# Designs tried in a protein design run: designed miniproteins, single chains, continued (4). Part 95

Each design is a single chain, and the fold is of that chain. pLDDT is the mean over its residues in the fold that is shown.

## One batch from the design tools (miniprotein)

Design m15504
Fold by ESMFold2-Fast:
Structure m15504 (fold): chain A 86 residues (1-86)
Amino acid sequence: MTLQDVLDGINEFTGKDYKVVLALVNGEQVPLDTPLEVGDRIRVVGAGGETDWVELTDDFEGTIKKLAEQTKKLNSLEIAIVVHRP
């Protein structure tokens, strides 16, 4: 799974057209083709708000669905995806 797969899943589950303006892993800017690892903690940041951290598990679809449910409450279609890797 990549950051692009996260964006695609959020768009699929929300029915919206989110665009990633910034993607970070441990504070460093990365391209959307960057692979994700089990145990990575992901959140989405938009105008005026951010999601809770969601941990990436072997249930990739369930993880992305949780993130999508929180993301649709943001007031912006331009988002940042922030990853904390332990």
Scores: mean pLDDT 86

Design m15505
Fold by ESMFold2-Fast:
Structure m15505 (fold): chain A 105 residues (1-105)
Amino acid sequence: LKIETVKITELAQSARPLASPEELKELESIPDEESAKRIELLKKIEEKGYIPVLERKPEVSLEAQALPFLLAGLSTLVFVDPDVFEELKNGEIPDAEATVVTRES
């Protein structure tokens, strides 16, 4: 796994846009226990050419949170703090840090 810390504003200016506010709201509506539904939504986001974004859970290691999605076929995941996730859901692009996790072949 490749782990990088980046500015959200830098990601928003990349060739691949971040998941839409509507997609983030849909993701939040899916319980953590419904992992298969969460994986399918994130795959659809990636297939559309968007970067999947997840709320960071501090009680779980980053690797443990990321691995189920990467093993399911996702190539890139972006993790943000809960406050940052709320701003993204409202269509705001905060000057805040995000953690990018990429699957290495």
Scores: mean pLDDT 80

Design m15506
Fold by ESMFold2-Fast:
Structure m15506 (fold): chain A 55 residues (1-55)
Amino acid sequence: MLSAEEAFAEANAVTAEARKNNWSKEELAARLREIAARSSDPVTRALLEWQVRAL
């Protein structure tokens, strides 16, 4: 399980990689949901799920 700090660091890295490599919104959403599911902190999970909905 990822800590909040680790989850946000991984989410930021994945988002940067997605923009650089022109990923689809669906691919980015799937990766962010995977990170959220691996997060141990429910607040971090909610924030990442909100970020997916905002795509």
Scores: mean pLDDT 79

Design m15507
Fold by ESMFold2-Fast:
Structure m15507 (fold): chain A 66 residues (1-66)
Amino acid sequence: SMSSMEETRRRASELIKKGDEAAKKGDNEKALELYREAVRLLVEGGLITEEEGEAMIAAWEARVKS
């Protein structure tokens, strides 16, 4: 259980980092794809709620559009 949650957290963190790198390069489509994948893993792993995940995606969409 704990080991599975730790691996999910690590994978999600790496996807978010890659998304941030893509966004900084102006690849907004790739950034949002990576962010959505990270959120999916976190929700499926029970680490966050779907509502929290939607809020995160909305925040990242606003950020990459800027």
Scores: mean pLDDT 83

Design m15508
Fold by ESMFold2-Fast:
Formats: C-alpha cells, sequence, structure tokens
Structure m15508 (fold): chain A 76 residues (1-76)
C-alpha cells in the first residue's frame, strides 16, 4: 500500500538517505500535497540530492511560484 511505502521511505530518510527524502517529496507532489512535498524535497536538496533539487523547483512552479522555482534552479 502507499502508506506502507511512505513508512519505509521515512525509515530510510531517518537513516540519512537523501534519495529517500526525494522519493517522499515526489509521492506527496503526485498526491497534490505541495507543502509536504516541499519539506521533503528541501531536505533532499540540503543533503545533495539532484532529484530533490529538481523536485523542489517543480513543486514551486506547480504552485505558481515561478520566481522561487527559477531561484532554486540558479543555485548550482
Amino acid sequence: AMEERIKKLKEEADKGNAEAYAQLGRIYFLEGKYDEAIEWAQKAYELGSKLGKGLLANVYAERGDFAKAGEINAEL
């Protein structure tokens, strides 16, 4: 189930797995839970995940915050 997948990803994220943070952000993004998606994607980005950075920019763009999305994409 989706809930069980989220639980396992949270356990991996707690162990410091940057890609688990990115995958959690993606799940919340696909569910339309943008605030939660931003929190998980932000943590992934801070841990060096390229997937997390791209996801963070995409979530801001989907919320209509194109200025913030562009800012994130410029931070290389």
Scores: mean pLDDT 83

Design m15509
Fold by ESMFold2-Fast:
Structure m15509 (fold): chain A 80 residues (1-80)
Amino acid sequence: MRERAEELEREAEELPEGSLERARLLYEAGKAYYEAGDYARAVELFARALQDLAPHMTDPEAFALEVEATMLLIKAIVEL
């Protein structure tokens, strides 16, 4: 699963900062790192996803991702 997380992270780096597509890939990468037990990496990627989601808060999809990313970010911090 860490290899999948690294692949998703690389795909995210190809997209512009602040894009919804980049936020989605960073969220999926963070989730994959969380599932792999790499909580420090998960925290970093969830934080970056939330930063990219900020311009899109009027979008219901972006709002849902913010809620999920925030919840997993808190869980990852607790595991550190």
Scores: mean pLDDT 81

Design m15510
Fold by ESMFold2-Fast:
Structure m15510 (fold): chain A 79 residues (1-79)
Amino acid sequence: MDAEEQLRLAEEKALEAQEALAAGNYEEAFRLAQEATRAAVEALRLGADPARATGLALRGIGLAYEAALKLGIELPEGA
């Protein structure tokens, strides 16, 4: 999988995570958000556009955080 494939995967997974979050499927949203973040970080490592890759990674992290809060997962106090 090349950088552009990882970037596309990150975009697709971020959208799926947002849809799952809106539907109340918080466990699925958390999983998909983590997949989006991993794909975005891998795209960055493979030489994808840093602005796009970083933006997608931050979006994935934000969605995962929101899903985790809805699931009642305790966040680190110093996070």
Scores: mean pLDDT 81

Design m15511
Fold by ESMFold2-Fast:
Structure m15511 (fold): chain A 85 residues (1-85)
Amino acid sequence: MEEAKKLIEEGRKALSNGDYDKAIELFEKAIKVDPNNVEAYILLGEAYLLKGDYDKAIEYFEKAIQVDPNNERAKELLERAKKAK
């Protein structure tokens, strides 16, 4: 959990700087450390949305829902990604 939190914090900084590729790398590492970290899947999907990669965004929001089926944020972002393409 601690390592995943650190990677998520660094990834959020990369997102705020507009460095989407760096953010994606950090969130992918967070998922490898903690495969059940719903926040990491959501953030990875958001990073792909910001890059305009709607198919990848959909994939990761669907993975977030697989981990946490009641996550309303992931469901809302999934619908947003589907409408944006």
Scores: mean pLDDT 85

Design m15512
Fold by ESMFold2-Fast:
Structure m15512 (fold): chain A 72 residues (1-72)
Amino acid sequence: ATPEQDALNREVVRLANEYIDLIENDPEKFRELAREHGFTDEEIEAALKDPVANVTLASRMAVADYQARLAA
């Protein structure tokens, strides 16, 4: 594995876990962060209502954050 792939894996996993924790412990902050990532309010509210969908959204946010860092 490349050093970049290892860093990606560690950061994406950590970020996804933090977003998942926010969904359960601080959904208001999760809404703010998801909105900053470009998700619509409608999509965010729907995801918060469905536990499976919110895990998917958290993972997408983690990947987007990694991609933003890679582009910088």
Scores: mean pLDDT 76

Design m15513
Fold by ESMFold2-Fast:
Structure m15513 (fold): chain A 85 residues (1-85)
Amino acid sequence: MKYLLTLTKDGKEIKIEFETLGELADELQKLVDSGELKLSEKLADALVEFFQKHDIKAPVTKELAEELGKLLEKYGGIKVKVEEL
């Protein structure tokens, strides 16, 4: 099952399609490396802990995708929308 994550920060919208947490982590890392997404130390730490707690190769669930979205909103000031494809 595939999900679409829409990130909105400072008027910029970024869309990421993913089926696993590993795919999402890779896409988020690319955005950080390109400078399109800036992570605070607090958000980076929270994301590392989240990915370490879960099987990154397993299919992601809607609940898990929404939990990740809440972390991005809480620590990143990023508006997050999660949709099932």
Scores: mean pLDDT 79

Design m15514
Fold by ESMFold2-Fast:
Structure m15514 (fold): chain A 96 residues (1-96)
Amino acid sequence: SDVDPNGEGARLFRPKPLLMEILRSVGWTSETVTFAEMLRLLGEYIEKEKLRDPKNPSIVIVKDTKLGELFGKDEINLDNIEEIREVLLKNSERIE
């Protein structure tokens, strides 16, 4: 089926408590958020906390951080967009 790949960009999600804390820490003040906004705010959190590996900026060192708790691991590969999508969707509730 020809589902517009941008169709999900218009959908609203309600972050669960841990994800909500992460997003609020970078200035997000709403109760609902689009997937694209979650990705942007996640990027802002990574930059604020200085989590990028200096030798490979696609690798994010999240050990002992709220983001590491959210993903359940010590490192995230930003090139693995499928894992990022799954974790963000698992930690939010879709609003129709």
Scores: mean pLDDT 81

Design m15515
Fold by ESMFold2-Fast:
Order: structure tokens, then C-alpha cells, then sequence
Structure m15515 (fold): chain A 84 residues (1-84)
């Protein structure tokens, strides 16, 4: 069910970026243990987004596959900006 998978991919990609931002803020504040926990959550959400992206790429229409790649590119760009 590619429609549902695309929706969940977007939700988990957004959570991954959110927790990466929180991890960067915690690291900047010198809260190293908090930053590690937040980064672990970001990694877990990114993995979930990847699982649903895989389902879209296997079962989706060409339009849904294009949207999934676009969502992935946008998330990657935001993560690069956070990590810079």
C-alpha cells in the first residue's frame, strides 16, 4: 500500500530531522549524553523512513516513487544543513 507507506515515510523523515536538530542543540549546549540519546532517536526515525521509502519504490506508481525520492532529497538537505 504505497499511499500509506509514502505518508509514513514523510512522518518519520520529519521526526528524524526534528531529533537531529534537538541533538545538535544539546551538543552545542555541552549536553553530550542528551545529544547522544536524541541522535539515536534521529537514526531510528531515519531507518523507519527508509523502510517505508523501500515499500514505495517497490510497490508505488511512478508519481509516488518520484515523490519519495523528492522527500528523501529534502530530508538529506536539511540534515546536511544541521550537521554543517
Amino acid sequence: MAEEALKKMKEYAEKAVEYAEKAAEAKAAGKEEEAKKLLQKAIEYAAKAGEYAGLVLENGSEEQKKEALKVAAEADKRLEEILA
Scores: mean pLDDT 84

Design m15516
Fold by ESMFold2-Fast:
Structure m15516 (fold): chain A 99 residues (1-99)
Amino acid sequence: SAAEKQAALIGEARALLGEIYAIGLRVLSPERVAALRAAVQAAARTLSEFPSMSVAEAREAAEREIARLRELAGDNPEMAELVRELEAKLEELIRVMEA
């Protein structure tokens, strides 16, 4: 059940990354889109590694990836809200890992 919850939360986090990228394609400059693509790919790789991470490693990785995405979202309210939703989803994932 814990493994199933973890897999579901990772899937939901991946979906949010896709939504962040889709909005970024509409609102960001081409150079910022390139940076967003790299950040989304890095965050997706980090999510795939979560099941093998300690809680401390997962928290540090989540904070790093969220900070990167938050910087890219800047003042765009739709992207900023999705990054906040992703941050909340990663905190829920980390709580499942603590159990």
Scores: mean pLDDT 88

Design m15517
Fold by ESMFold2-Fast:
Structure m15517 (fold): chain A 62 residues (1-62)
Amino acid sequence: SSAEERRRELGREIGEELRLIGEVIDEALAKSKALGNPNLLDVITPEEAKEKLEELRREAEA
């Protein structure tokens, strides 16, 4: 059914977004370690994280 297909598509999109979020977190952790600071929020702001996620998403779609 169309409802089942939409659920399947949404699940795929969520999975891809979670993967990209994971990449942003990994990058923030690497930066945090380089600075010797254990607090991710001292290294990357929510706004910067959103911009980085959108950048990676565009690269994945290209």
Scores: mean pLDDT 69

Design m15518
Fold by ESMFold2-Fast:
Structure m15518 (fold): chain A 56 residues (1-56)
Amino acid sequence: LLEKAEELRKRADELIDQAVAALKAGNYEEALRLYREAMELYDRADELERAAREEE
């Protein structure tokens, strides 16, 4: 679980970097799409990390 969460966070970080690059290039629509995907991956990573440390 933690390993999967780490992979998702790394992927999200890459998407954030791409979103920032797109924003600087003036591609706002692409930047927003990439940022949205990154946020979704961070949320999933957070849930996996929580499940690994404390389960319901």
Scores: mean pLDDT 79

Design m15519
Fold by ESMFold2-Fast:
Structure m15519 (fold): chain A 69 residues (1-69)
Amino acid sequence: SAEEHYEKGLELFEAGRYEEAVEHFRKAIELDPDYARAWALLSAALGALGRTEEGEAYLARALALDPAL
């Protein structure tokens, strides 16, 4: 499920395994494009990898879905 991919991505993100976290967050948004937290964590993981411009686009999507993030 989208939530299972999000949770696995979060574990990997917390472990500093950012490339693998990105893959799981991408799977989460493929399954549920309205999963605002998955878009936000995808942005954070890309930022940690130095891919800031790409991450900014995904953060904009997260905030459009949930402005309270």
Scores: mean pLDDT 85

Design m15520
Fold by ESMFold2-Fast:
Structure m15520 (fold): chain A 96 residues (1-96)
Amino acid sequence: SPAEEAAVAAIRRALAPVGNETLLQAAIDLVRKEISVDEFKEILLKESVEVLEKARKALEEEIARLEADPNADPVVIAALQRILDLIDEVLEEKEK
């Protein structure tokens, strides 16, 4: 769908600079419903805290940019927020 492809484009903008192809591809696959939330969380659990913190910051910055744009699709913002929330959840699990 156009909204799905827009979400994929936003994910690429945020996460490609992180330099982790596995994380980038997993986020795209989650948005395209090619993997489950549980499968995505399993991928996140295998990543370092440093990679996840870098991804969290990148997603927060992209969400802030989109929220400042009156033409931004709320569905795209919601997709990025969902990925951010899952990263935050896994980071909390890793701190235990």
Scores: mean pLDDT 88

Design m15521
Fold by ESMFold2-Fast:
Structure m15521 (fold): chain A 102 residues (1-102)
Amino acid sequence: ANASTPANSGAHVLGGTLEHPHGAILLGKGYFKQGDYEKAIEAYEAAIELGDKKEQAEALANLGKVYLAQGDKEKAIEYYEKALELDPNNEEAKKNLEKAKK
């Protein structure tokens, strides 16, 4: 989380949605539901850059879901494990990791 963009990149039109980690996570979830995985990844990466450990963990868990939807099970597992490293109490990451690992 050490490469904040100096120009508030992507947040101008969205009224700070991508600047706010929770807003970025919601935006990413919206893109994911629409099947726009590239934009979902960008939004979740913004949340990781801006958020605290809990928000970063939520964004990482959602990145795992994106990669799993793309068929990249190994990368999905990697992101779920990273989410649990930051927030061991992230129930969604635990559940999805168990499903991915069986």
Scores: mean pLDDT 76

Design m15522
Fold by ESMFold2-Fast:
Structure m15522 (fold): chain A 77 residues (1-77)
Amino acid sequence: SAHEERVLKEYEIFEKLMAEEGGEVSEEAYVEALQKELGMSEEEALARFKMLDINNDGVITKEELEFYLREGEHIEL
């Protein structure tokens, strides 16, 4: 589905940003990348980042993203 494709695109963006930023993705880098690659508004990208930033430390690690993709998609709230 379009939703699933978008989540996979977000993962690809994160892998690219993690490679460029040394294993952690900052809020600024994530928000800018989602706006550029997925056409999201700043508000939508910020909301998305805050959802993935489970420990609220201002960065997203590969482990946090993988946890969300594997567990978050399988667990209906």
Scores: mean pLDDT 71

Design m15523
Fold by ESMFold2-Fast:
Structure m15523 (fold): chain A 72 residues (1-72)
Amino acid sequence: AMEEEYKRDLEGIEQTEAVLKKQREAYENTEMTPEEKAYFDELFESQEKAIRDAKATLYEKYGNKEEAEKYK
């Protein structure tokens, strides 16, 4: 059913987001060179945007346009 697929897809995105958040926190608390910090900041910003875009797409796909607009 669409509802089961929606929950599964949402959980997948939320798990990816949680992993990314933990990775970013670990790197933010690690001594790094300015070059390493700039690289990881760009990487995490790019991945965070991809997660937001995925959430927007998911909400649009399942007809929740109001929630989708929050991530555009």
Scores: mean pLDDT 77

Design m15524
Fold by ESMFold2-Fast:
Structure m15524 (fold): chain A 61 residues (1-61)
Amino acid sequence: GAREERLRELGRRYGLSVRQVEGALQLLRDMGKEIAVQYLVRNGGLSREEAEELVEELARL
């Protein structure tokens, strides 16, 4: 669906799998921005700046 395509586009931009992007979105909804950022840095290999940018994009969904 449209959401899945958007998550796939974000994954390609940041070098993440769709599953990793979905995990970050779930953490953002349930635990807030800082936990989502920490997940992306530790498990996605993103810098903190890249993780914060992606989290802001996910917050707009």
Scores: mean pLDDT 86

Design m15525
Fold by ESMFold2-Fast:
Structure m15525 (fold): chain A 103 residues (1-103)
Amino acid sequence: MVTVTVEGPKGKATVTALSGNEVRIEVEGDVPAEKVAREAAKAIEQMTNGKVKAEIVETSDKRAVVKATGQELSPRDLAIAAAMGAANALGGLENTKITIKEE
């Protein structure tokens, strides 16, 4: 399991990958989870040059689930790609702190 915490001026996101095919996102603060998930999906597709397709399969105010299909990614690579997108939603990479925890 890989968990990436993204802390920015607009809030905090916790991005968890249990596999290379699914990311769970939990959001705290002034940004809806749907916006964070949309940016995470875009980042996954951009960082893989479209070899991985990302789809939002579940969303609420504070939680979202993104499914990845296509090229196989490690849980770490998927979590990092999703976290880069989350950082963009939370104030941009220059204004966010990213912390990676592997278990």
Scores: mean pLDDT 83

Design m15526
Fold by ESMFold2-Fast:
Structure m15526 (fold): chain A 86 residues (1-86)
Amino acid sequence: KAEELVDEAAHLYAQGKYEEAIKLANEALELDPEGEYAAGAYTVLGNAYYKQGKYEEAIEAYEKALELDPKNVVAELNLEKVKKEL
């Protein structure tokens, strides 16, 4: 269930539906706040916040993703990219 929400949130993000992606990513975190799918949910949150120009929120989300999954290359690369905007 949490995995399905993260996958759908990522799909919505790819479609440019950032507010809907954020909503589903947050729903995934309600179901699995620290588990296997939480890092993916935080990565989607970071990506969506970045696209909205919410750089501080994007950084916080990517840092949470890396705390849960230190090998998340996407979160690491995007975190570095966002920090250059500040």
Scores: mean pLDDT 83

Design m15527
Fold by ESMFold2-Fast:
Structure m15527 (fold): chain A 60 residues (1-60)
Amino acid sequence: TEEALAALAALELTPEEREGLRLAAEAGRRVLAGMPEAELQEVAERIRAAGEALAARLAA
């Protein structure tokens, strides 16, 4: 989401780390675009959990 990208940009990431996250977000968006709507909700829940885990790691 735009908010997630803005939050990541607020972190003092290196240019390489920012580019890596941008590419990962782009790849994830492409995968989600190809999924059936019935499965999107489950995938979104997993992405949310993974994002929360990543945020916790970055906060530590």
Scores: mean pLDDT 66

Design m15528
Fold by ESMFold2-Fast:
Structure m15528 (fold): chain A 62 residues (1-62)
Amino acid sequence: MPVDVEKIIEILENDPSPVIRANAAYELGKVGDPRAKEALEKALSDPSPIVRTAAKVALSQI
């Protein structure tokens, strides 16, 4: 499936739902695109623990 990495990064950084942000982080990790690295590193400081965990897992795949 075509994956728009920039759109997924936008969701990770801007979506009000922590569940949706966590899903965006997991998808970025699955894609493995290095363009996502900075956004995922910022997500390690997200106020939601589910987003922080997703970012840590995603970074391990990049």
Scores: mean pLDDT 81

Design m15529
Fold by ESMFold2-Fast:
Structure m15529 (fold): chain A 111 residues (1-111)
Amino acid sequence: MLEDVRKALAEAAEALGMEDLAERARNAKTEEEAIAVAREMGTALAGEAAGEALGAAVRELLNSKEVTSDKMFALIDKVTAADPDNTDLNLFAFLLFSTVAGLSAERKKQK
């Protein structure tokens, strides 16, 4: 899961022009480092409340063995609720959680 989350965070950050944070996500060696980077990404996009929401959502992902479409949309809703009119936050959350869900589905197909 940590590898999937790191990849998804880096790709979503790159899509939004946050190249320094994308590099930090690629270099995150622990779950706590990945959560810290996610919190900084959310804060950069929509302030402290979005940072806390994104950090909490990433922690929930790291504690999950599987991400279904329903769980993906629930996590998107939790993050975007911090600033629902923020297009960049909405796009970031969608890219992050859909990438993790896609990687989760691919691993199921290979077993």
Scores: mean pLDDT 81

Design m15530
Fold by ESMFold2-Fast:
Structure m15530 (fold): chain A 59 residues (1-59)
Amino acid sequence: AKEKLLEAARAAEAGDVEKAIELLRESGHPEGEFLADLLEAGADPQGVAAAARALAEEL
């Protein structure tokens, strides 16, 4: 979970929203899936990246 969340954060920071969504869903974490749903709804990728990093630090 932690490694996939960090990879997703990097993808979102790079503007690769599709890859970030894929990695967040692959994380197997319910909060990671929630962040993927936010990106699909048009949330700011930089904000989602910060949230994914914070989540990874708690794991």
Scores: mean pLDDT 81

Design m15531
Fold by ESMFold2-Fast:
Structure m15531 (fold): chain A 55 residues (1-55)
Amino acid sequence: MSEEEKEKKLEEIRREVYESTLEGFLNLGLPEHIAEPFAETIAELSVEYERRLLE
């Protein structure tokens, strides 16, 4: 798999995880100012994990 293909997949994973996690937190009643940084952190960790799996 090329580096370009890996980065594209990781960008898609980051977006999907961020969107689904943010929606989940907001549906649970978390304030946006808490939900956003939590969703960002989870998306970042998910991308790091997936990057290692694509090695």
Scores: mean pLDDT 81

Design m15532
Fold by ESMFold2-Fast:
Structure m15532 (fold): chain A 72 residues (1-72)
Amino acid sequence: AAWQPLTRENARPLVGERVLVRRGDAAPVRAIVGNVTEEGVDLAVLDAAGTPVGVLRIPAEELGEYELAPAP
């Protein structure tokens, strides 16, 4: 996977697309990129079947703890 740092600039072109997201060495989760604002990035987290199970709101100050990669 082409992992890149989670930044507003990297997330903005992926709004509405499916991504893999991870924090450090944690197992990646599937999500859809939602709103990208000055407050941070919202991700709609998906289960293994691709069903939305919740929203992960990552505040701007925590974005650097995460990486994302495009996912089909």
Scores: mean pLDDT 83

Design m15533
Fold by ESMFold2-Fast:
Structure m15533 (fold): chain A 91 residues (1-91)
Amino acid sequence: SPEEEELRERLRKIMELITLVGKALRAVKNDDKEKVEEYLKQLEEIGAPDEFIEKLREAMKLPKDEAIKVLNEVITELQKEAQRLIEELRR
């Protein structure tokens, strides 16, 4: 159904966000500022919401440990949304 296709597309986009935020998190842990900026740019190019990108850019201004906490919280929120969509697709 068109509704199922829309949910599958949204799930695909969220999985892409999780992957890129996870890569940014690893780059932060490795103090690789160039790769952090590369992954943030890729998030913008795949159409991540402006508010989402702003939240991540603000996190990058924080001390390393705090930036890591924010990125982990973002990944957790995205994983919860992915699970919600998976459950909706099973209805």
Scores: mean pLDDT 87

Design m15534
Fold by ESMFold2-Fast:
Structure m15534 (fold): chain A 57 residues (1-57)
Amino acid sequence: MTVADLEAQLAAVEEAEALLRELIAAGVDTEAARAALAGLAEARRSLEAELARLRAA
């Protein structure tokens, strides 16, 4: 994984988070959207940690 690959994946996660937050605000599938947001938050933390590791190297 390159820095560019990780940045692209992080951008995709951020877009998905924005969409899910919009669904929650609209009252649509809120339970499923909240569960998906929790999973994305974990994925985002993992990607941020890996990106920081590569930038430090």
Scores: mean pLDDT 82

Design m15535
Fold by ESMFold2-Fast:
Order: sequence, then structure tokens, then C-alpha cells
Structure m15535 (fold): chain A 79 residues (1-79)
Amino acid sequence: MVDYADLPNLSDAELEALAAQGLARVRAMADKMLAAGVSKEEIIARLEALRAQVEAEETIPLLRDRLTAGLDALIAEIA
């Protein structure tokens, strides 16, 4: 499980920056997978699984909302 010890003192701006950084890493991973010849269907399936995990496990609404919206946008771009 993700360690939330560092999160109690983060501002909304810091949480948004954390979400943006997380989404940038996911995009870089998806781009690398596409370059390696992984199918769009496989990449979308992995992104949808990650989205479901974020929605189920992320307790901070701002992080959950930003991450799920960003994942939805990335899935739509790849599809």
C-alpha cells in the first residue's frame, strides 16, 4: 500500500503537482510501451486497470479526481 506519511502536510497546490508528476510518469511509460511495439489494446487495458485502482484506493479526493481525469484523457488519446 502507498505510504501516506508525507501527505498530511501537503497543500492543494502540492497535491496537484504530485498528480501532474504521476500522470507525466504514466504518459512516459505509455510512450515507451508504444515505441517497444506493445499494442494499443494492451496499453489501454493497463491504464484502465490503473484508473480503477486509483478510484478504489486513493482516499484524497483532489488526487483521485486529477489522476482519474488525466488517465481518462490519456486513454482517449491512445484509443
Scores: mean pLDDT 78

Design m15536
Fold by ESMFold2-Fast:
Structure m15536 (fold): chain A 64 residues (1-64)
Amino acid sequence: SKEEAIKKAEEGLKKAKEALEKATTRSQRLVAEHGLKEAEEILKKVKEAKTDEEAERYAREGGL
């Protein structure tokens, strides 16, 4: 469902934020910042989806 896709995307965003907080090197920070941007984009697409199927597709394409 769209609600479950949103929940998965929000959990992904939380993990991305935690990765950024744990980053101790420049390389780790760049990777974490990229992951955070991707997680934010996935959550936006899932929230803007018009159907449950579209939301689930965006979540799947984002690796959720």
Scores: mean pLDDT 81

Design m15537
Fold by ESMFold2-Fast:
Order: C-alpha cells, then sequence, then structure tokens
Structure m15537 (fold): chain A 75 residues (1-75)
C-alpha cells in the first residue's frame, strides 16, 4: 500500500498525513497492528495522528489499547 510506504517518508508532514489516513481507512487487522508502531514512533505528531482516530475505533480492544498508548504519550 502506498499509504503504508508513506509512513517511512523522510518528510514529517507526509508521515503525519499517512498515519491519520491509515488509522482511519485500514482493515481491522492492520489497525490493530499499527497501535504499537505508532506508540513507539520517534515523532509525537505521527503518534498522535495515528492513535487519535484509533481511540474512536468500532473495535473496543483497539480503542482501549489506542487510548492507553495515547495517554502514555501525553503523560
Amino acid sequence: SALLEQLTDPDLAVRVQAAKEVAETSPRSVRAALIEPFANSADPEVARAGLEPLTQDSDPVIAAKARAALERLEA
């Protein structure tokens, strides 16, 4: 996927936009797999962009994990 490739782009703005779009549009299995990489991102802007949509995910396990990850990032 072009969007997943953009998550490793050297341009921070491209990575932030890709993180948001991947979190909002990806299948459940991909969204679940992205929580840990977003939580461990060196860029707090990328982490927030990816995790914020996932806190509102229809899967309660994904939503709970994303909220916990975002809470750690904000602490």
Scores: mean pLDDT 79

Design m15538
Fold by ESMFold2-Fast:
Structure m15538 (fold): chain A 83 residues (1-83)
Amino acid sequence: MQVDIARHQRSYQAGLASGAYQFQGDFRAQYDRLWPQIASINVTQLAPGQYQYTFTMHDGRRYQATMTRQGNKTVWGPLLPLG
């Protein structure tokens, strides 16, 4: 499912501010550098509460991360380049 970028960014900032987010690897640092270049976001449900995010940049490069909900917490896996 394609996600609205502005809605995603607002949700991301809210989760960051609330302390609900936990990050694995360098997701936060990479996302903060890349987010202004995001052309589209696609989300695929892997399991209940587990989602695969694919971020496509304006130059066609793609990055992937898994987001998992664990109660009141949201865990972002590492942001990995595709290709």
Scores: mean pLDDT 83

Design m15539
Fold by ESMFold2-Fast:
Structure m15539 (fold): chain A 93 residues (1-93)
Amino acid sequence: MELIEKGKEALKAGDYEKAVEYFEKAIEESDPDSPLHAEALTYLGLAYKKLGKYEEAKEYFEKSIEVARKNPRDPLAQVSELEARHLLKEIEE
């Protein structure tokens, strides 16, 4: 959780490249099928979107949705899926 919080702080500060580093590390340290992994993927996608890297952002949002679906009753996974789907629509507009 600490790495995701640091990533969120970097996003708020407008340091999108630093946010990417924190979220990538959170992904590396999390169980690939976990709700935390889905959350980290959603925020990594958001950081790439903020950098204008829409293809990378889309890929990470899609991966987040896949991981979240493995945890269909977990509140964190449900929120991560909803956020990723919303952000995907914004890119596809």
Scores: mean pLDDT 85

